# Designed miniproteins, single chains, continued (5), part 71

Each design is a single chain, and the fold is of that chain. pLDDT is the mean over its residues in the fold that is shown.

## One batch from the design tools (miniprotein)

Design m18443
Fold by ESMFold2-Fast:
Structure m18443 (fold): chain A 72 residues (1-72)
Amino acid sequence: MEETLRRFRASPLGQKILNLIKEKGIARLTLDSLAKELGISPATLRRQLKELGIEDKSQLYMVANKLLAEEE
């Protein structure tokens, strides 16, 4: 998890996803809606998230919640 958090925060993709979650709320977002907002396919988003160490949307939500909590 530590490496996943560091890679996600440092990634431009990760920063865009965190901003979308802040704007819309995590409960309102799915991988499909995130991919649409980013202008990529859901399959491409899932692949890029796996490259960052995020295997599914539940792990994405855990990572995002932890990073947003660290922002105060």
Scores: mean pLDDT 75

Design m18444
Fold by ESMFold2-Fast:
Structure m18444 (fold): chain A 86 residues (1-86)
Amino acid sequence: MKFYKVELSYSGVTRAQLLEALGQVQRQTGLRIVLEEVTDSHAVLLIEAKSKEEAIAAVKLLQQLLQQQYGATVTVLSIEEVELPL
């Protein structure tokens, strides 16, 4: 597995709603996702995935869920592979 650092900008959603949606993405994809940093308008996620495409798919699912459930706008600022100690 590889780790992908995802930086997001968002509006129209609270931290609690973001965490709930992340839980849904984890249950649907089976991927481990950690919320590293969060503010009222910015979040940093770590996604453990087999490929960058798998990580991108998880982020798109998160964007879709937040838009459908809360009317939130989520913009992906970056998705980068990172080396983390296991």
Scores: mean pLDDT 82

Design m18445
Fold by ESMFold2-Fast:
Structure m18445 (fold): chain A 98 residues (1-98)
Amino acid sequence: MAEEANRLAIRTAQALREAAKDPSKVPEAVDEVRRLAPGIGPEFAVAFENAPLLTDQQIDAVADALAERLRKELPGLSDEVVQAIRDATREALRALRK
């Protein structure tokens, strides 16, 4: 349902932004992503575990893969919300990379 999906997506973007500032919140952010997109694989969690080893291109690929999955599974999500999650994912992974 588009309304419920948009609410969960906003919560997910917020959790990712919090994880960017506090690594202890990474598990919460990953759980919110899995709740929003149950089809997202373990690769998303693994990306956060390996964040210090990721290149900018790999970080962009993870964020793009999540955005593509969200558009396919939840076509009722606004482009702005999908973009916010994509940007928050990139910010969180880059912050953890240091």
Scores: mean pLDDT 78

Design m18446
Fold by ESMFold2-Fast:
Structure m18446 (fold): chain A 114 residues (1-114)
Amino acid sequence: DEKKKQLEELIKLLDNKEEYSLGEILKKALELGLISEEQVEELKKDLLETLKDIFGDEEKAKKITEILLSEKKTSEVIKELMKELGMSEEEAKELIDIFLESLRQAFELQLEKL
């Protein structure tokens, strides 16, 4: 029950992504023992494979994954994606949405097991 409530609170933070760091939310879930290190590695692998499929460039996908997983606020992640990869704000926001959906799916699946 306590872990379920903690995970539900983290899921609520995903709905307010502009004020929070998605990478920090993921780290917090791991630190609180709400998800396992194995689940985090699976999520990272799935995110990387999705980005490889979108961009057709493994090195670019790896760089994007590193930026998305940083403990920076969403606004700062968007700025870094634009600066480092020369993408538009709109493209950067689409990548944030991909990462957010990956986090939501992982957390909701885990919530069903708690």
Scores: mean pLDDT 85

Design m18447
Fold by ESMFold2-Fast:
Structure m18447 (fold): chain A 60 residues (1-60)
Amino acid sequence: MKLKVIKDYKGKKPEVPDLKKGEILELLEVNDDGQLTLKRKDGTILKLDLAEAMKYLEEV
């Protein structure tokens, strides 16, 4: 499943990079904590809380 960043996201945690509007992410998994595991085009893995994902990401 592919998700598009619909507005610029600033990483709130050291482990989460900034995401630019228009970037496409691949959804790898949804974990038991309600976090999404996502992959960037460069292969970087990041995790977002479901609530944040719903505000910043949209299905393509």
Scores: mean pLDDT 77

Design m18448
Fold by ESMFold2-Fast:
Structure m18448 (fold): chain A 69 residues (1-69)
Amino acid sequence: GPRAERAAASAAAGTRAALDAGDAGGIQTVYNSGKREAEEAAARGDEEGAEAGRAGMDQSLNVLKEAGY
């Protein structure tokens, strides 16, 4: 849905920026933010928020894979 699409786009941009800066901590922060959002949303029964968090995590990993990691 639109929230998951925005989360994925944000995670992609954040991961690319961290990669360009050589910032391993920044890469971890983007992934961990998505994980935290997914876990906290799931605990509240917010299925849309949980989906958005997972979409951000997945897209962060996809950006790393495309960069050869």
Scores: mean pLDDT 88

Design m18449
Fold by ESMFold2-Fast:
Structure m18449 (fold): chain A 58 residues (1-58)
Amino acid sequence: MLELTVEVRPVTLPDGSVVYAYEVRDQNGEVLESGAADTREEAERAAEEAKERLLREA
């Protein structure tokens, strides 16, 4: 069974603004998809959508 891990974290940009980066990784730690959003809620939503998409493609 494919097991995916979602990680969301704040990233401070050189101009002092903060974005929320997300990564979807497999059980071996390989990054399958990544991105960023302006808010944590948007990043969490994008990460869950990416996870669902990846599980459907497997």
Scores: mean pLDDT 79

Design m18450
Fold by ESMFold2-Fast:
Structure m18450 (fold): chain A 68 residues (1-68)
Amino acid sequence: SAAEEARARWRAGDWEGFSAALRRLSDEEAIALLQSLGMPEAAARAALPLYRAGRFEEADRAGVRAVL
């Protein structure tokens, strides 16, 4: 599944593959995947569009900011 692919890419440090897999998931599926990787829901929602855009540093900062 696209969720399994995204999880595998995340573990491998393949950020381009992770981004591409997230674009194939619905928003709800992608948020659930990010939560399974340890992100609170607010962080996952804030970071998702940035991860999909390949803007990983901004995604990480947005996720942290959303839970502060």
Scores: mean pLDDT 84

Design m18451
Fold by ESMFold2-Fast:
Structure m18451 (fold): chain A 80 residues (1-80)
Amino acid sequence: SLEELKQEALRKIDETIKKLNEAIQSTTDPEFKEELKRIIDYLNELKKKIESTTDVEEAQDLKTLLDYVIEKANELIEKY
């Protein structure tokens, strides 16, 4: 359902933001901190779009984009 899809996406966003905030607290590299903060800002924008959508196909597209952003965030955290 649309509601279940939205709930799963929002949960993933919150979990990823938590991981990114932990990485910010653990690093001394100011450029890396700025990069992580940019990803958090983008995830918050995706969160707003996901919360606002009433269309299943739009929600699926947003979830696909979200999964890609999460993958890139995890790669960045692992690299540093």
Scores: mean pLDDT 87

Design m18452
Fold by ESMFold2-Fast:
Structure m18452 (fold): chain A 89 residues (1-89)
Amino acid sequence: DPLKEIPGVKEAEKLVADATAEAKALILSGKSEAEAKAIVDKAIAYLDKLKELALRVLPPEYHEKVQAYFDGLKNKLLNGYAAAVKEAK
């Protein structure tokens, strides 16, 4: 998959996985939901920075695919957070 060889993509995937796991652990341990949300919000902000860097180094013909991929990672993180909140109830 050519997208996985782009600088920042592997870091973005790891960031989403790590942030999802940490937020889930905090919610399920009875910690503040606000702390878990802060982790998710920080991860989203960093994903946006990684996306901007990728778009800056790639030819225009790849920009739509890169943007869609990073937007998909952001949605995956948000869905993981929502699932953890639902599981804790």
Scores: mean pLDDT 78

Design m18453
Fold by ESMFold2-Fast:
Structure m18453 (fold): chain A 82 residues (1-82)
Amino acid sequence: MEITITSKKLIEHFKLFDIEVKEKLSVSELVEAIVKYLESLGVKLTEEQIEKLRRLLEELSKKKDYITEEEITKIIEEVTSK
């Protein structure tokens, strides 16, 4: 399933960390981009956290075909919260 990133600012932000993200991408591609982004910030996700990230993005993609910067931020916060 494909999802659209509506924020050009977010796409440009990923590019600053050498992460190439297309406006329209698969959930798996978005998971990979977020994992690489967090690793560039010194945050290493566990396999359990990566699976949780994937599940949250899959659930969102079932409800709508786009994702906002605020939604990505909330999902990251949920996944990284201990």
Scores: mean pLDDT 78

Design m18454
Fold by ESMFold2-Fast:
Structure m18454 (fold): chain A 80 residues (1-80)
Amino acid sequence: DEAKKQKLLDVADKLALEAADLAKSSEERDKINEILTPPSEKLIEAIKAGDEEKVKEYQKEINEIIEKLRKEREEEEKKE
């Protein structure tokens, strides 16, 4: 189902943009990309393969990384 695959890819793109928005500098963005690149590549491959179990696993991994980064950002803002 191409529509389902496209929707999942759109979700992956949104997660990547959300993570990028957490970066205060180009250097921090590069570090975030380094952390997210391996699970993001695995997620895209799982989506292309139609492996729903792996898609859920990698989406969860990416979401947990993004939530951790978001909480770290909130703590930094509280210090300001």
Scores: mean pLDDT 75

Design m18455
Fold by ESMFold2-Fast:
Structure m18455 (fold): chain A 95 residues (1-95)
Amino acid sequence: SLEEIKKRIDKDFEALKEALERAAQGDVTAYIAAQMLITGLTVEAILWYKKTKNKEIVDYAIKKLEELRDYAESLGLTDLAEQIKKAIDYLKSIA
């Protein structure tokens, strides 16, 4: 269901937010985890959109990624924020 997909996106959002916080403290493993989670969130949104054809899934993922981009910028994680921006731009191109 749409609500189950949103809950999965929310879980991945919280994991990425935690990884960003740890990366800001100099945790290199958390930095790598953040990169993987950005990709994972993007791929998940694409796969669910492909299966359901429901644009609301893509719009929800974009909203969550925009929150994480702004958070990454606030933490001084400029390169991770740019990676999130590229993910957002890609998702906007497919829906």
Scores: mean pLDDT 88

Design m18456
Fold by ESMFold2-Fast:
Structure m18456 (fold): chain A 72 residues (1-72)
Amino acid sequence: MEVYEKTFKAGDIELLLKAEVEGKKAKVTLKDLVTGKEYEVELEEGEDVVAKLPAELKALLEKAREEALKAK
């Protein structure tokens, strides 16, 4: 089992990404450290991560990306 954790800060957005990989399966957990909301997605080899994300998580990541692009 391989575990990856990353914290992303962009403006007022703070996210904790945790990915647990077992062979061809991955469990990805994204926690909004500001609101305390947690999103969980299970992925298999060859699946499109972006297509499997909930709409709320896509919106949050897009917001984080915009804030990161505004910061030099």
Scores: mean pLDDT 68

Design m18457
Fold by ESMFold2-Fast:
Structure m18457 (fold): chain A 89 residues (1-89)
Amino acid sequence: MKLSYLAKATFLSILTLTLMKKKKITLEEAKEMLIEAAEYAKKAGVLSDEEVEKIKKAETEEELEEAARLLIDKTLPEFEKLVIEHLLK
């Protein structure tokens, strides 16, 4: 179900970015979480193969923060839309 993939991608992306900003997570842990989020976003149809590969190649804190923001920008609006559509059904 697309909603489940979007929920996981959105949650992991926001959580990872928050933990990075709070300095509560290592760059290796952040990368693993963002790769998982990217794979869910791809399954939901909101992320391209090229965007997933870019996230997998991120190695610096700056690149990982940019990857998290990209994931949030791609997943959060679609997740909100589907949640509203589900509630109004």
Scores: mean pLDDT 83

Design m18458
Fold by ESMFold2-Fast:
Structure m18458 (fold): chain A 61 residues (1-61)
Amino acid sequence: SAAEMQAQAQAIMQEAFEALGTLDRESAIARLEELLAQARAQNLPQDVIDTLEAMLAELRA
């Protein structure tokens, strides 16, 4: 359902922000790569995927 997808998207984004705020760069990159793979596997909205990819690009810069 749309509500279920929204809840999953929010959970993944919360985990991404927590990783950025609490983990070192290398650990944050690994965690965000896992979250991005999970988002793609769950077919989450493209804006969520784009945001995670942007976060990864920034960390890798």
Scores: mean pLDDT 86

Design m18459
Fold by ESMFold2-Fast:
Structure m18459 (fold): chain A 87 residues (1-87)
Amino acid sequence: SREEKIRQMAERLLSLFNVGLREGLLAALQLLGSSAFTEEHRRRLRELLGPEVLERVEELVEEVRANPETTEEEVLKRIEEIVKEVE
């Protein structure tokens, strides 16, 4: 089913946190920006990241949405800033 495929995709993205915090945050950004994202995934991200880090990632999603010319390099720089704040 469509919902099952969406859940599998989200689970694969969330599994990137097992590779590293940077990879997990980049995956979280992709998930939050996708039509596949659900309230259940938001809750799970809050448990993994905490509410402050999740808020920062959500702000980055809105910034990218507002500025379609935002480069991948700029996104990675913002993710690196978030990583440094949680260390």
Scores: mean pLDDT 71

Design m18460
Fold by ESMFold2-Fast:
Structure m18460 (fold): chain A 54 residues (1-54)
Amino acid sequence: MKERLDRAAKLLAETDGSVKDVATLVGMSQGTFTRRFKERFGLSPREYREKAKA
């Protein structure tokens, strides 16, 4: 898959690593990751994780 954000979404749902750690695993800085994730999913990585783990 070419979309790093889709991999990040799975990591947020399936692991307890910090947002920073997930960003690093998909090859992004935390700031870039947060901005790109909100553009893609309409939610911050933190918000997405909270909804996925509810």
Scores: mean pLDDT 78

Design m18461
Fold by ESMFold2-Fast:
Structure m18461 (fold): chain A 85 residues (1-85)
Amino acid sequence: MVWASYSEVWQHPDGSRLAVTAWESEVDGKRVEGESVTRLGLTEPRPLESWTLVDRQSDHDGTPESKKLLERAEKKVRELVRKEL
């Protein structure tokens, strides 16, 4: 099984937080993907520049194939962060 995951945690000065994780895996030649978005604080949109990236985690199985899955997970997280902020 080939797998990768990537997560970011963003914080606003008012205490609001956004945590986004994406994972990708390949099982029996099929790609399986998932995502999680957790939001605390205001529901109103805020400028991206007002948020600070406070944590970033990446993990994979160490294979060259998993690095391609990691790149996809990173892209997905960045798209979700842009959509939610």
Scores: mean pLDDT 77

Design m18462
Fold by ESMFold2-Fast:
Structure m18462 (fold): chain A 117 residues (1-117)
Amino acid sequence: SELVELLKELGIEVNPEELKTFSDVSEVLKKVLEARNIDVEKLIEILEYLNNLIKDPSLPLPPKEEQDEIRKLLTSLTPLVEILELIFELNPELQKKFTELVNKNGSFGAMLELLKS
């Protein structure tokens, strides 16, 4: 499995057959973030800020000096998206539930709910 091989390179052992719920997926994604030395709590704060900014465009944009930190954290979403795509290939029901979440809450809101699961 491409998923198992990719996660093993990060020192993460996963049984794909056990990835049945958002909580199971959230645990894997958090391990990926930790393996890449990314602060999960800080990423959650940034996602909450961006989700609120989309809902209220009158909110001020972060200062230029903070934009580089935000960009660095947001680049961590690329490997998470790749992992999610591989999980969804193995469990189309999770993909459907995540798509429903994106339609309801937007992309940042969906990722936020998944990571908090």
Scores: mean pLDDT 78

Design m18463
Fold by ESMFold2-Fast:
Structure m18463 (fold): chain A 90 residues (1-90)
Amino acid sequence: MMEEMREKVLELLEELGVDREEAERMIDAIERRAKENNLSLEKFKVMLAAASATLMRQQGVSDEQKKKFIEALREEFGEEAAKMAESLLK
């Protein structure tokens, strides 16, 4: 469910060098918005991927870390989430 997806993204972002407190704040904001708008899990995954990609770009993570993130998203969240992240990290 959403809580499981949240934990997976938080762990992944921390492993890739994103600041944990900023990652937690971003995930909290996305989860709140998803609940307020009754979004599906599929839409939540895409929204979480987009916000995470934006945060990684702001933190200046390497191209290699960006590729690892996209690959992990594809495995854990599926193709649509991975494509969204790829588009934002170009």
Scores: mean pLDDT 81

Design m18464
Fold by ESMFold2-Fast:
Structure m18464 (fold): chain A 82 residues (1-82)
Amino acid sequence: PELEEVRRRAESLLRAAQLAADVIKKMKDPKIAEATGRSLKEAADREVERYAGTPGAPILRQAAEKAVELVDKAVEEVKKKN
Protein backbone atom coordinates (compact mmCIF):
# COMPACT_ATOMS: atom_id res chain seq x y z
CA PRO A 1 0.00 0.00 0.00
CA GLU A 2 2.77 2.52 0.87
CA LEU A 3 4.67 1.89 -2.38
CA GLU A 4 1.42 2.31 -4.33
CA GLU A 5 0.85 5.73 -2.69
CA VAL A 6 4.44 6.78 -3.44
CA ARG A 7 4.03 5.72 -7.09
CA ARG A 8 0.84 7.80 -7.36
CA ARG A 9 2.66 10.79 -5.84
CA ALA A 10 5.53 10.31 -8.31
CA GLU A 11 3.08 10.17 -11.25
CA SER A 12 1.23 13.25 -9.94
CA LEU A 13 4.53 15.13 -9.54
CA LEU A 14 5.55 14.33 -13.14
CA ARG A 15 2.14 15.34 -14.54
CA ALA A 16 2.26 18.60 -12.55
CA ALA A 17 5.80 19.27 -13.83
CA GLN A 18 4.74 18.67 -17.45
CA LEU A 19 1.79 21.05 -17.06
CA ALA A 20 4.03 23.65 -15.37
CA ALA A 21 6.65 23.32 -18.15
CA ASP A 22 3.94 23.98 -20.77
CA VAL A 23 2.86 27.11 -18.84
CA ILE A 24 6.46 28.31 -18.41
CA LYS A 25 7.14 27.97 -22.17
CA LYS A 26 4.33 30.50 -22.82
CA MET A 27 5.95 33.12 -20.55
CA LYS A 28 7.51 36.19 -22.18
CA ASP A 29 9.69 37.35 -19.27
CA PRO A 30 12.81 35.18 -18.65
CA LYS A 31 13.04 36.41 -15.04
CA ILE A 32 9.47 35.31 -14.27
CA ALA A 33 10.11 31.95 -15.96
CA GLU A 34 13.30 31.48 -13.91
CA ALA A 35 11.59 32.44 -10.61
CA THR A 36 8.66 30.11 -11.38
CA GLY A 37 11.05 27.27 -12.22
CA ARG A 38 13.02 27.83 -9.01
CA SER A 39 9.83 27.73 -6.91
CA LEU A 40 8.71 24.47 -8.56
CA LYS A 41 12.12 22.83 -8.06
CA GLU A 42 12.07 23.81 -4.37
CA ALA A 43 8.61 22.22 -4.03
CA ALA A 44 9.91 18.99 -5.64
CA ASP A 45 12.92 18.97 -3.29
CA ARG A 46 10.61 19.31 -0.27
CA GLU A 47 8.53 16.34 -1.46
CA VAL A 48 11.69 14.19 -1.75
CA GLU A 49 12.85 15.34 1.71
CA ARG A 50 9.49 14.30 3.21
CA TYR A 51 10.08 10.69 2.12
CA ALA A 52 13.82 10.59 2.88
CA GLY A 53 14.86 7.31 4.50
CA THR A 54 11.69 5.44 3.38
CA PRO A 55 11.57 2.53 0.87
CA GLY A 56 9.73 4.84 -1.56
CA ALA A 57 12.43 7.55 -1.53
CA PRO A 58 14.21 6.30 -4.72
CA ILE A 59 10.94 6.37 -6.71
CA LEU A 60 10.16 9.97 -5.66
CA ARG A 61 13.80 11.02 -6.20
CA GLN A 62 13.71 9.73 -9.79
CA ALA A 63 10.39 11.50 -10.43
CA ALA A 64 11.73 14.73 -8.91
CA GLU A 65 14.87 14.53 -11.10
CA LYS A 66 12.70 14.19 -14.23
CA ALA A 67 10.44 17.01 -13.01
CA VAL A 68 13.45 19.31 -12.51
CA GLU A 69 14.73 18.39 -16.00
CA LEU A 70 11.36 19.27 -17.59
CA VAL A 71 11.16 22.60 -15.75
CA ASP A 72 14.81 23.55 -16.47
CA LYS A 73 14.35 22.78 -20.17
CA ALA A 74 11.24 24.99 -20.31
CA VAL A 75 13.04 27.87 -18.57
CA GLU A 76 16.01 27.54 -20.97
CA GLU A 77 13.64 27.74 -23.97
CA VAL A 78 12.20 31.02 -22.64
CA LYS A 79 15.71 32.42 -22.04
CA LYS A 80 16.80 31.53 -25.60
CA LYS A 81 13.70 33.18 -27.15
CA ASN A 82 14.13 36.36 -25.08
Scores: mean pLDDT 81

Design m18465
Fold by ESMFold2-Fast:
Structure m18465 (fold): chain A 80 residues (1-80)
Amino acid sequence: SSAQQEMLEKIFQLIDEDKRLSPELKKKIKEIFEKAVEEGTREAFIKAQVEIANLMLEAGIPVDEIGEFLQRIADVREAS
């Protein structure tokens, strides 16, 4: 739907603007969120956030920064 596309575009903007994320990590995170938006369920978004948090941890990003990033994504989802 157009609403799902608008949500995905806002999420992708947050990912692209985050200077902590490498280009490869941005690509992986975008793919995970694209799948979650296509599924459109709360469970899919929870699973996506867990997978993304694990990828960010493996990339050496601090837990507090991961929490901040995921909260910004959650705010976009709640506003949409």
Scores: mean pLDDT 84

Design m18466
Fold by ESMFold2-Fast:
Structure m18466 (fold): chain A 60 residues (1-60)
Amino acid sequence: DVEKSLKFADWLEELAKRSKDPVGSEALLRGSEAVRKAAKEGKSYDESLEIGVKAIQQGL
């Protein structure tokens, strides 16, 4: 489900652009990049989502 993963990554980037918190914004951008990379590597939507959420948590 590469398409769903990429839509999720796009959504995270949009949230980052609206955030006034630099730490939160950078965490969301890292999450977006992690999701895109996972999708490119052929991981499922659920796996890509988990990887993205983990990247966001590590950035906080």
Scores: mean pLDDT 82

Design m18467
Fold by ESMFold2-Fast:
Structure m18467 (fold): chain A 87 residues (1-87)
Amino acid sequence: TAEQKAEGLLTRFLAGKANIDTEVPTLADILVNDVSPQVALQLRMILQDAGYDLSKLSNKKAIVQTLTKLLTDIQNNKPLPKPRKLG
């Protein structure tokens, strides 16, 4: 399903194994076009917790640039902030 593909892609991205040219634009589409709402929510929370201003991420190009930077930070072994889970 689209949800399973999106979850697999997010898992690869967080492991620093996502492809910048093909998979990062797909994650940006998930954020912009609401194709996988649960993955979009998880990714927004990760970006917000990492200090990115989500109000500035209004278009796919801006999101791709931000996700590319985050992927590079992950690949350089920069720790991500702990995900929020309340209840």
Scores: mean pLDDT 74

Design m18468
Fold by ESMFold2-Fast:
Structure m18468 (fold): chain A 86 residues (1-86)
Amino acid sequence: MKDQLVEEAIRHLGDALSLLPRDVARRLRPTAVKAARAAQEGNSEEALKLLDEMAKAIEATESLSPEQKERALEHLEKAKELVKSI
C-alpha cells in the first residue's frame, strides 16, 4: 500500500512538470528528483518540504499563465496528499 502511494505521488509530480514550459520544468527537475527520492526513502517531511518549494517556485514564475499555474499546483497538491498518507 505505501509503495502505491509513493508511485502515485511521483506520477503526479511528473504530470505537474509535463504541464510546464520546458525551461521551467528543467529548473524544477533537480528539486523534483530530490522530492521523489525523499518519498521513496520514507522521508515524508523532506518530500513535503521540497514539494512546497516547487509550489512556491511555480507561483513566483511570472511567465506562466494562471491556468498553467493552477493545473501544475493541482498535481503538486495531490502529490502532497499522497505523501502525507505514507
Scores: mean pLDDT 84

Design m18469
Fold by ESMFold2-Fast:
Structure m18469 (fold): chain A 65 residues (1-65)
Amino acid sequence: SLEEAAELVAEGARNMAEGKDATKFSEGLRRLTPEQAQAASRGIAEGVERNDPEKAAELARKGAL
């Protein structure tokens, strides 16, 4: 479901912001449209720049939905 994809992207975004792997982020992105994937990716970039894993997860989830 779209909700499951958004959850995978959000968890993956948190992991990446914490310096862990991107596996869940990549899995979630494969289930999204290109536009949703771009929005989610912009969200993670913003969160990482701010050193805020929770914000990265929140913005990625919003982009995916």
Scores: mean pLDDT 77

Design m18470
Fold by ESMFold2-Fast:
Structure m18470 (fold): chain A 57 residues (1-57)
Amino acid sequence: MQEEVNAAIAALRADPRNVEALAALIRAGRISAEGVTVVAKRLELSEAQKEELLSLV
């Protein structure tokens, strides 16, 4: 779980528009709503991006 979150953070740092990769992990149940919140805070994601990801949980 922690390694998968770190991989998603690294992917989003390289390409902030790679929301699909994070969405796929959320749908697979590998990232919780808490995990989405941590990623959003660490990457300073927009409110719209955060809401889109949370809608997939």
Scores: mean pLDDT 68

Design m18471
Fold by ESMFold2-Fast:
Structure m18471 (fold): chain A 96 residues (1-96)
Amino acid sequence: ARAEFEARLRAAVEELRPEAEKAAEELAASGDPAAGRERRAALLAEAYRRAGLPRVADVVAASLDLAPEARRAALAEALKADVAPELAAEIEALEA
């Protein structure tokens, strides 16, 4: 179920929360928003990898320079590759 992927993402985000807090402090201290965005993207990508979405993680890590529309398209394609087979199996199990 979608809720299972969301639960894995929440657990991964909570594990990475101290690093995210440190990244926020470094951003506030340095005055370099680009470095802060890169670190946040890396932490978010790690959360997706821990949740079992490696293609989504790769796009998140690489997508900082993409236009918003191109980023959404790349994320949708990555999600389709990572989640669709597992989600289909879970839906079939729920209907049985």
Scores: mean pLDDT 67

Design m18472
Fold by ESMFold2-Fast:
Structure m18472 (fold): chain A 100 residues (1-100)
Amino acid sequence: MGSIELEAPDEVEGGGSLIVKAKYIGDKDAYLSISLYKLKDGVPSERYASASKLIKPGEIFEASFSNLEKGKEYKIIASAYDADNPLKLLASNEKIVKVK
């Protein structure tokens, strides 16, 4: 069991870039996935984009997302999976970003 530190702005401009940084705090290597979901009425409606990387504990994974739709909200979900068993979730964190 571990945790994820997730850094992203609360708000971005439409047509700009969303930069997301995630750091897994744990004791083993993990597959760190950052997924972006478009929200409808506060609920994830579709996966817009995803990025993943095999990381070491304390390593920062930076992902960039672009072409976000003005006036919409997106949920960032960062998930760390065991490098030896990718079906085993070790940690997750999430954040909502608004697009102006």
Scores: mean pLDDT 83

Design m18473
Fold by ESMFold2-Fast:
Structure m18473 (fold): chain A 95 residues (1-95)
Amino acid sequence: MEEERLELAKRAFKLAWEGAPVEELRRIAKELGETAANEEAEVRALVERMRAGVPKLIESIKNSEIPREVLEELLELAKYLGLEEVAKAVEEKLK
């Protein structure tokens, strides 16, 4: 039902991960409508944490007991961002 919004959100995520300027994220978020400001802030904050924390995130996935539900969310996010190493670490932990 919200295919257009999901497509824009996914594109914003990938652009942010690839190092696109915040201005491009703002343009995409604004195009999403009333929720644009919150979605942009959430995408920026999440991508910033993922970018800065990728090596530590992989270590945490391997060394910590993480609930399956959280691992499944991390797997979706890793696939969303195209993070092959993170996705692989989560998949190994889910086995």
Scores: mean pLDDT 63

Design m18474
Fold by ESMFold2-Fast:
Structure m18474 (fold): chain A 101 residues (1-101)
Amino acid sequence: KGEEGYKKALEGAELAEKAGGKSAAKGARKGAKGAKASLESGGKEEDVLKGGEQAYLGGLRGAEGAKKGDASKEAGGAISGIGGGLDAAIASKSEKGFKAA
């Protein structure tokens, strides 16, 4: 479950990168790293899955923003991507998750 979350976050990052959304891609990758580090720190798989899925949705939002030339939507995707990793770290009380996001 948790592994699926950070893998999805990486998929969101790839979609954002292909669309030219560099900030959203970076945000989703940070979210993936935060989620993975949180899981490795003993975080609950459900919390890591939720954080990773949030990062994935941030990547999707950022990809759409980049395709439309909507810099605000692309930046919002980047913030959501990072937020997913941070949420996983907070739920897991993972210092490594915080640093990775």
Scores: mean pLDDT 82

Design m18475
Fold by ESMFold2-Fast:
Structure m18475 (fold): chain A 74 residues (1-74)
Amino acid sequence: RIRELAEKAIEALKTDPKKAVEYIRELGDALVEAGYDPSRVAAEETAIMLLIVAGDYEGAAKHLRDVVERALAA
């Protein structure tokens, strides 16, 4: 589920950044439900949103991928 939401967000960044933001928020909720620290999740979401607002979709996708891989490895 977490990987699925991340892949949907990354794909949406290419065509519909607004929909990507929705998937990123759902991913954040899923991470909190899985037991990850809500404050850390909120900080990572903020960082990704700032990259999206700046138009750095490649940076946003990379940061999102790194966050998810670290979370799933723990």
Scores: mean pLDDT 79

Design m18476
Fold by ESMFold2-Fast:
Structure m18476 (fold): chain A 86 residues (1-86)
Amino acid sequence: MLEVKAELIRTQSGAVVLKVRVEASDPSEEIVITAEDLDSGETLASRTAKPGEVVAFVSPRKDTQELKVKAKSETTGEEKEVVVKE
């Protein structure tokens, strides 16, 4: 089972950084993490990570308020989505 932990951080310069960590039952799983800006509907980036690894995404927009994070295990096919606000 996948568990997604995600946090939005705004810097003093107004840059928006999303930090994501996905936990899985098997530490050998390959997890694909995709971040989507819900204000614009645009996909920011997609990253591959191991369970417990922290991945950072930087939004090109300073006005990003909400992001949808989708995590998919390439090993099991399990998917989980969460919505993150700052």
Scores: mean pLDDT 77

Design m18477
Fold by ESMFold2-Fast:
Formats: C-alpha cells, structure tokens, sequence
Structure m18477 (fold): chain A 65 residues (1-65)
C-alpha cells in the first residue's frame, strides 16, 4: 500500500540524515527495519526509526543483525 512505501522512504531518509543506513523489508505483513552498523549510535537510530514506522503503519519490528 502507499503508506508502506511512504514509511520505507521516511525510514531510509531519517537514517541517512543521521549518517546511518538501514534496510526496510516487508516480512509476513510487517515492516522490518534492520541496521547495517552495530554501534551504539546505530542502535539509537534504529529504535527511533522503528518507532516512526510504527506511527505510520501501526506495526514494525527493529532487528539488530
């Protein structure tokens, strides 16, 4: 849906503005946000982005790889 596409764009944009990269994938009807870096700063960015995506689409998961 359009809101899912918008949420992906916002997630990637927010990470980019903070100097980080995230991957956003659809898995079994849920948007999953994964950080590319395991630093403490990256974890904070991941959490903030996951919360924003939840605000937009109602459900999201943040995953540290």
Amino acid sequence: STKEIAAKIEAVGLAFEKGFEVRVEEKDGTLVVTNVSGSEEAKKVLEEITERVKELVGKAEGVVS
Scores: mean pLDDT 76

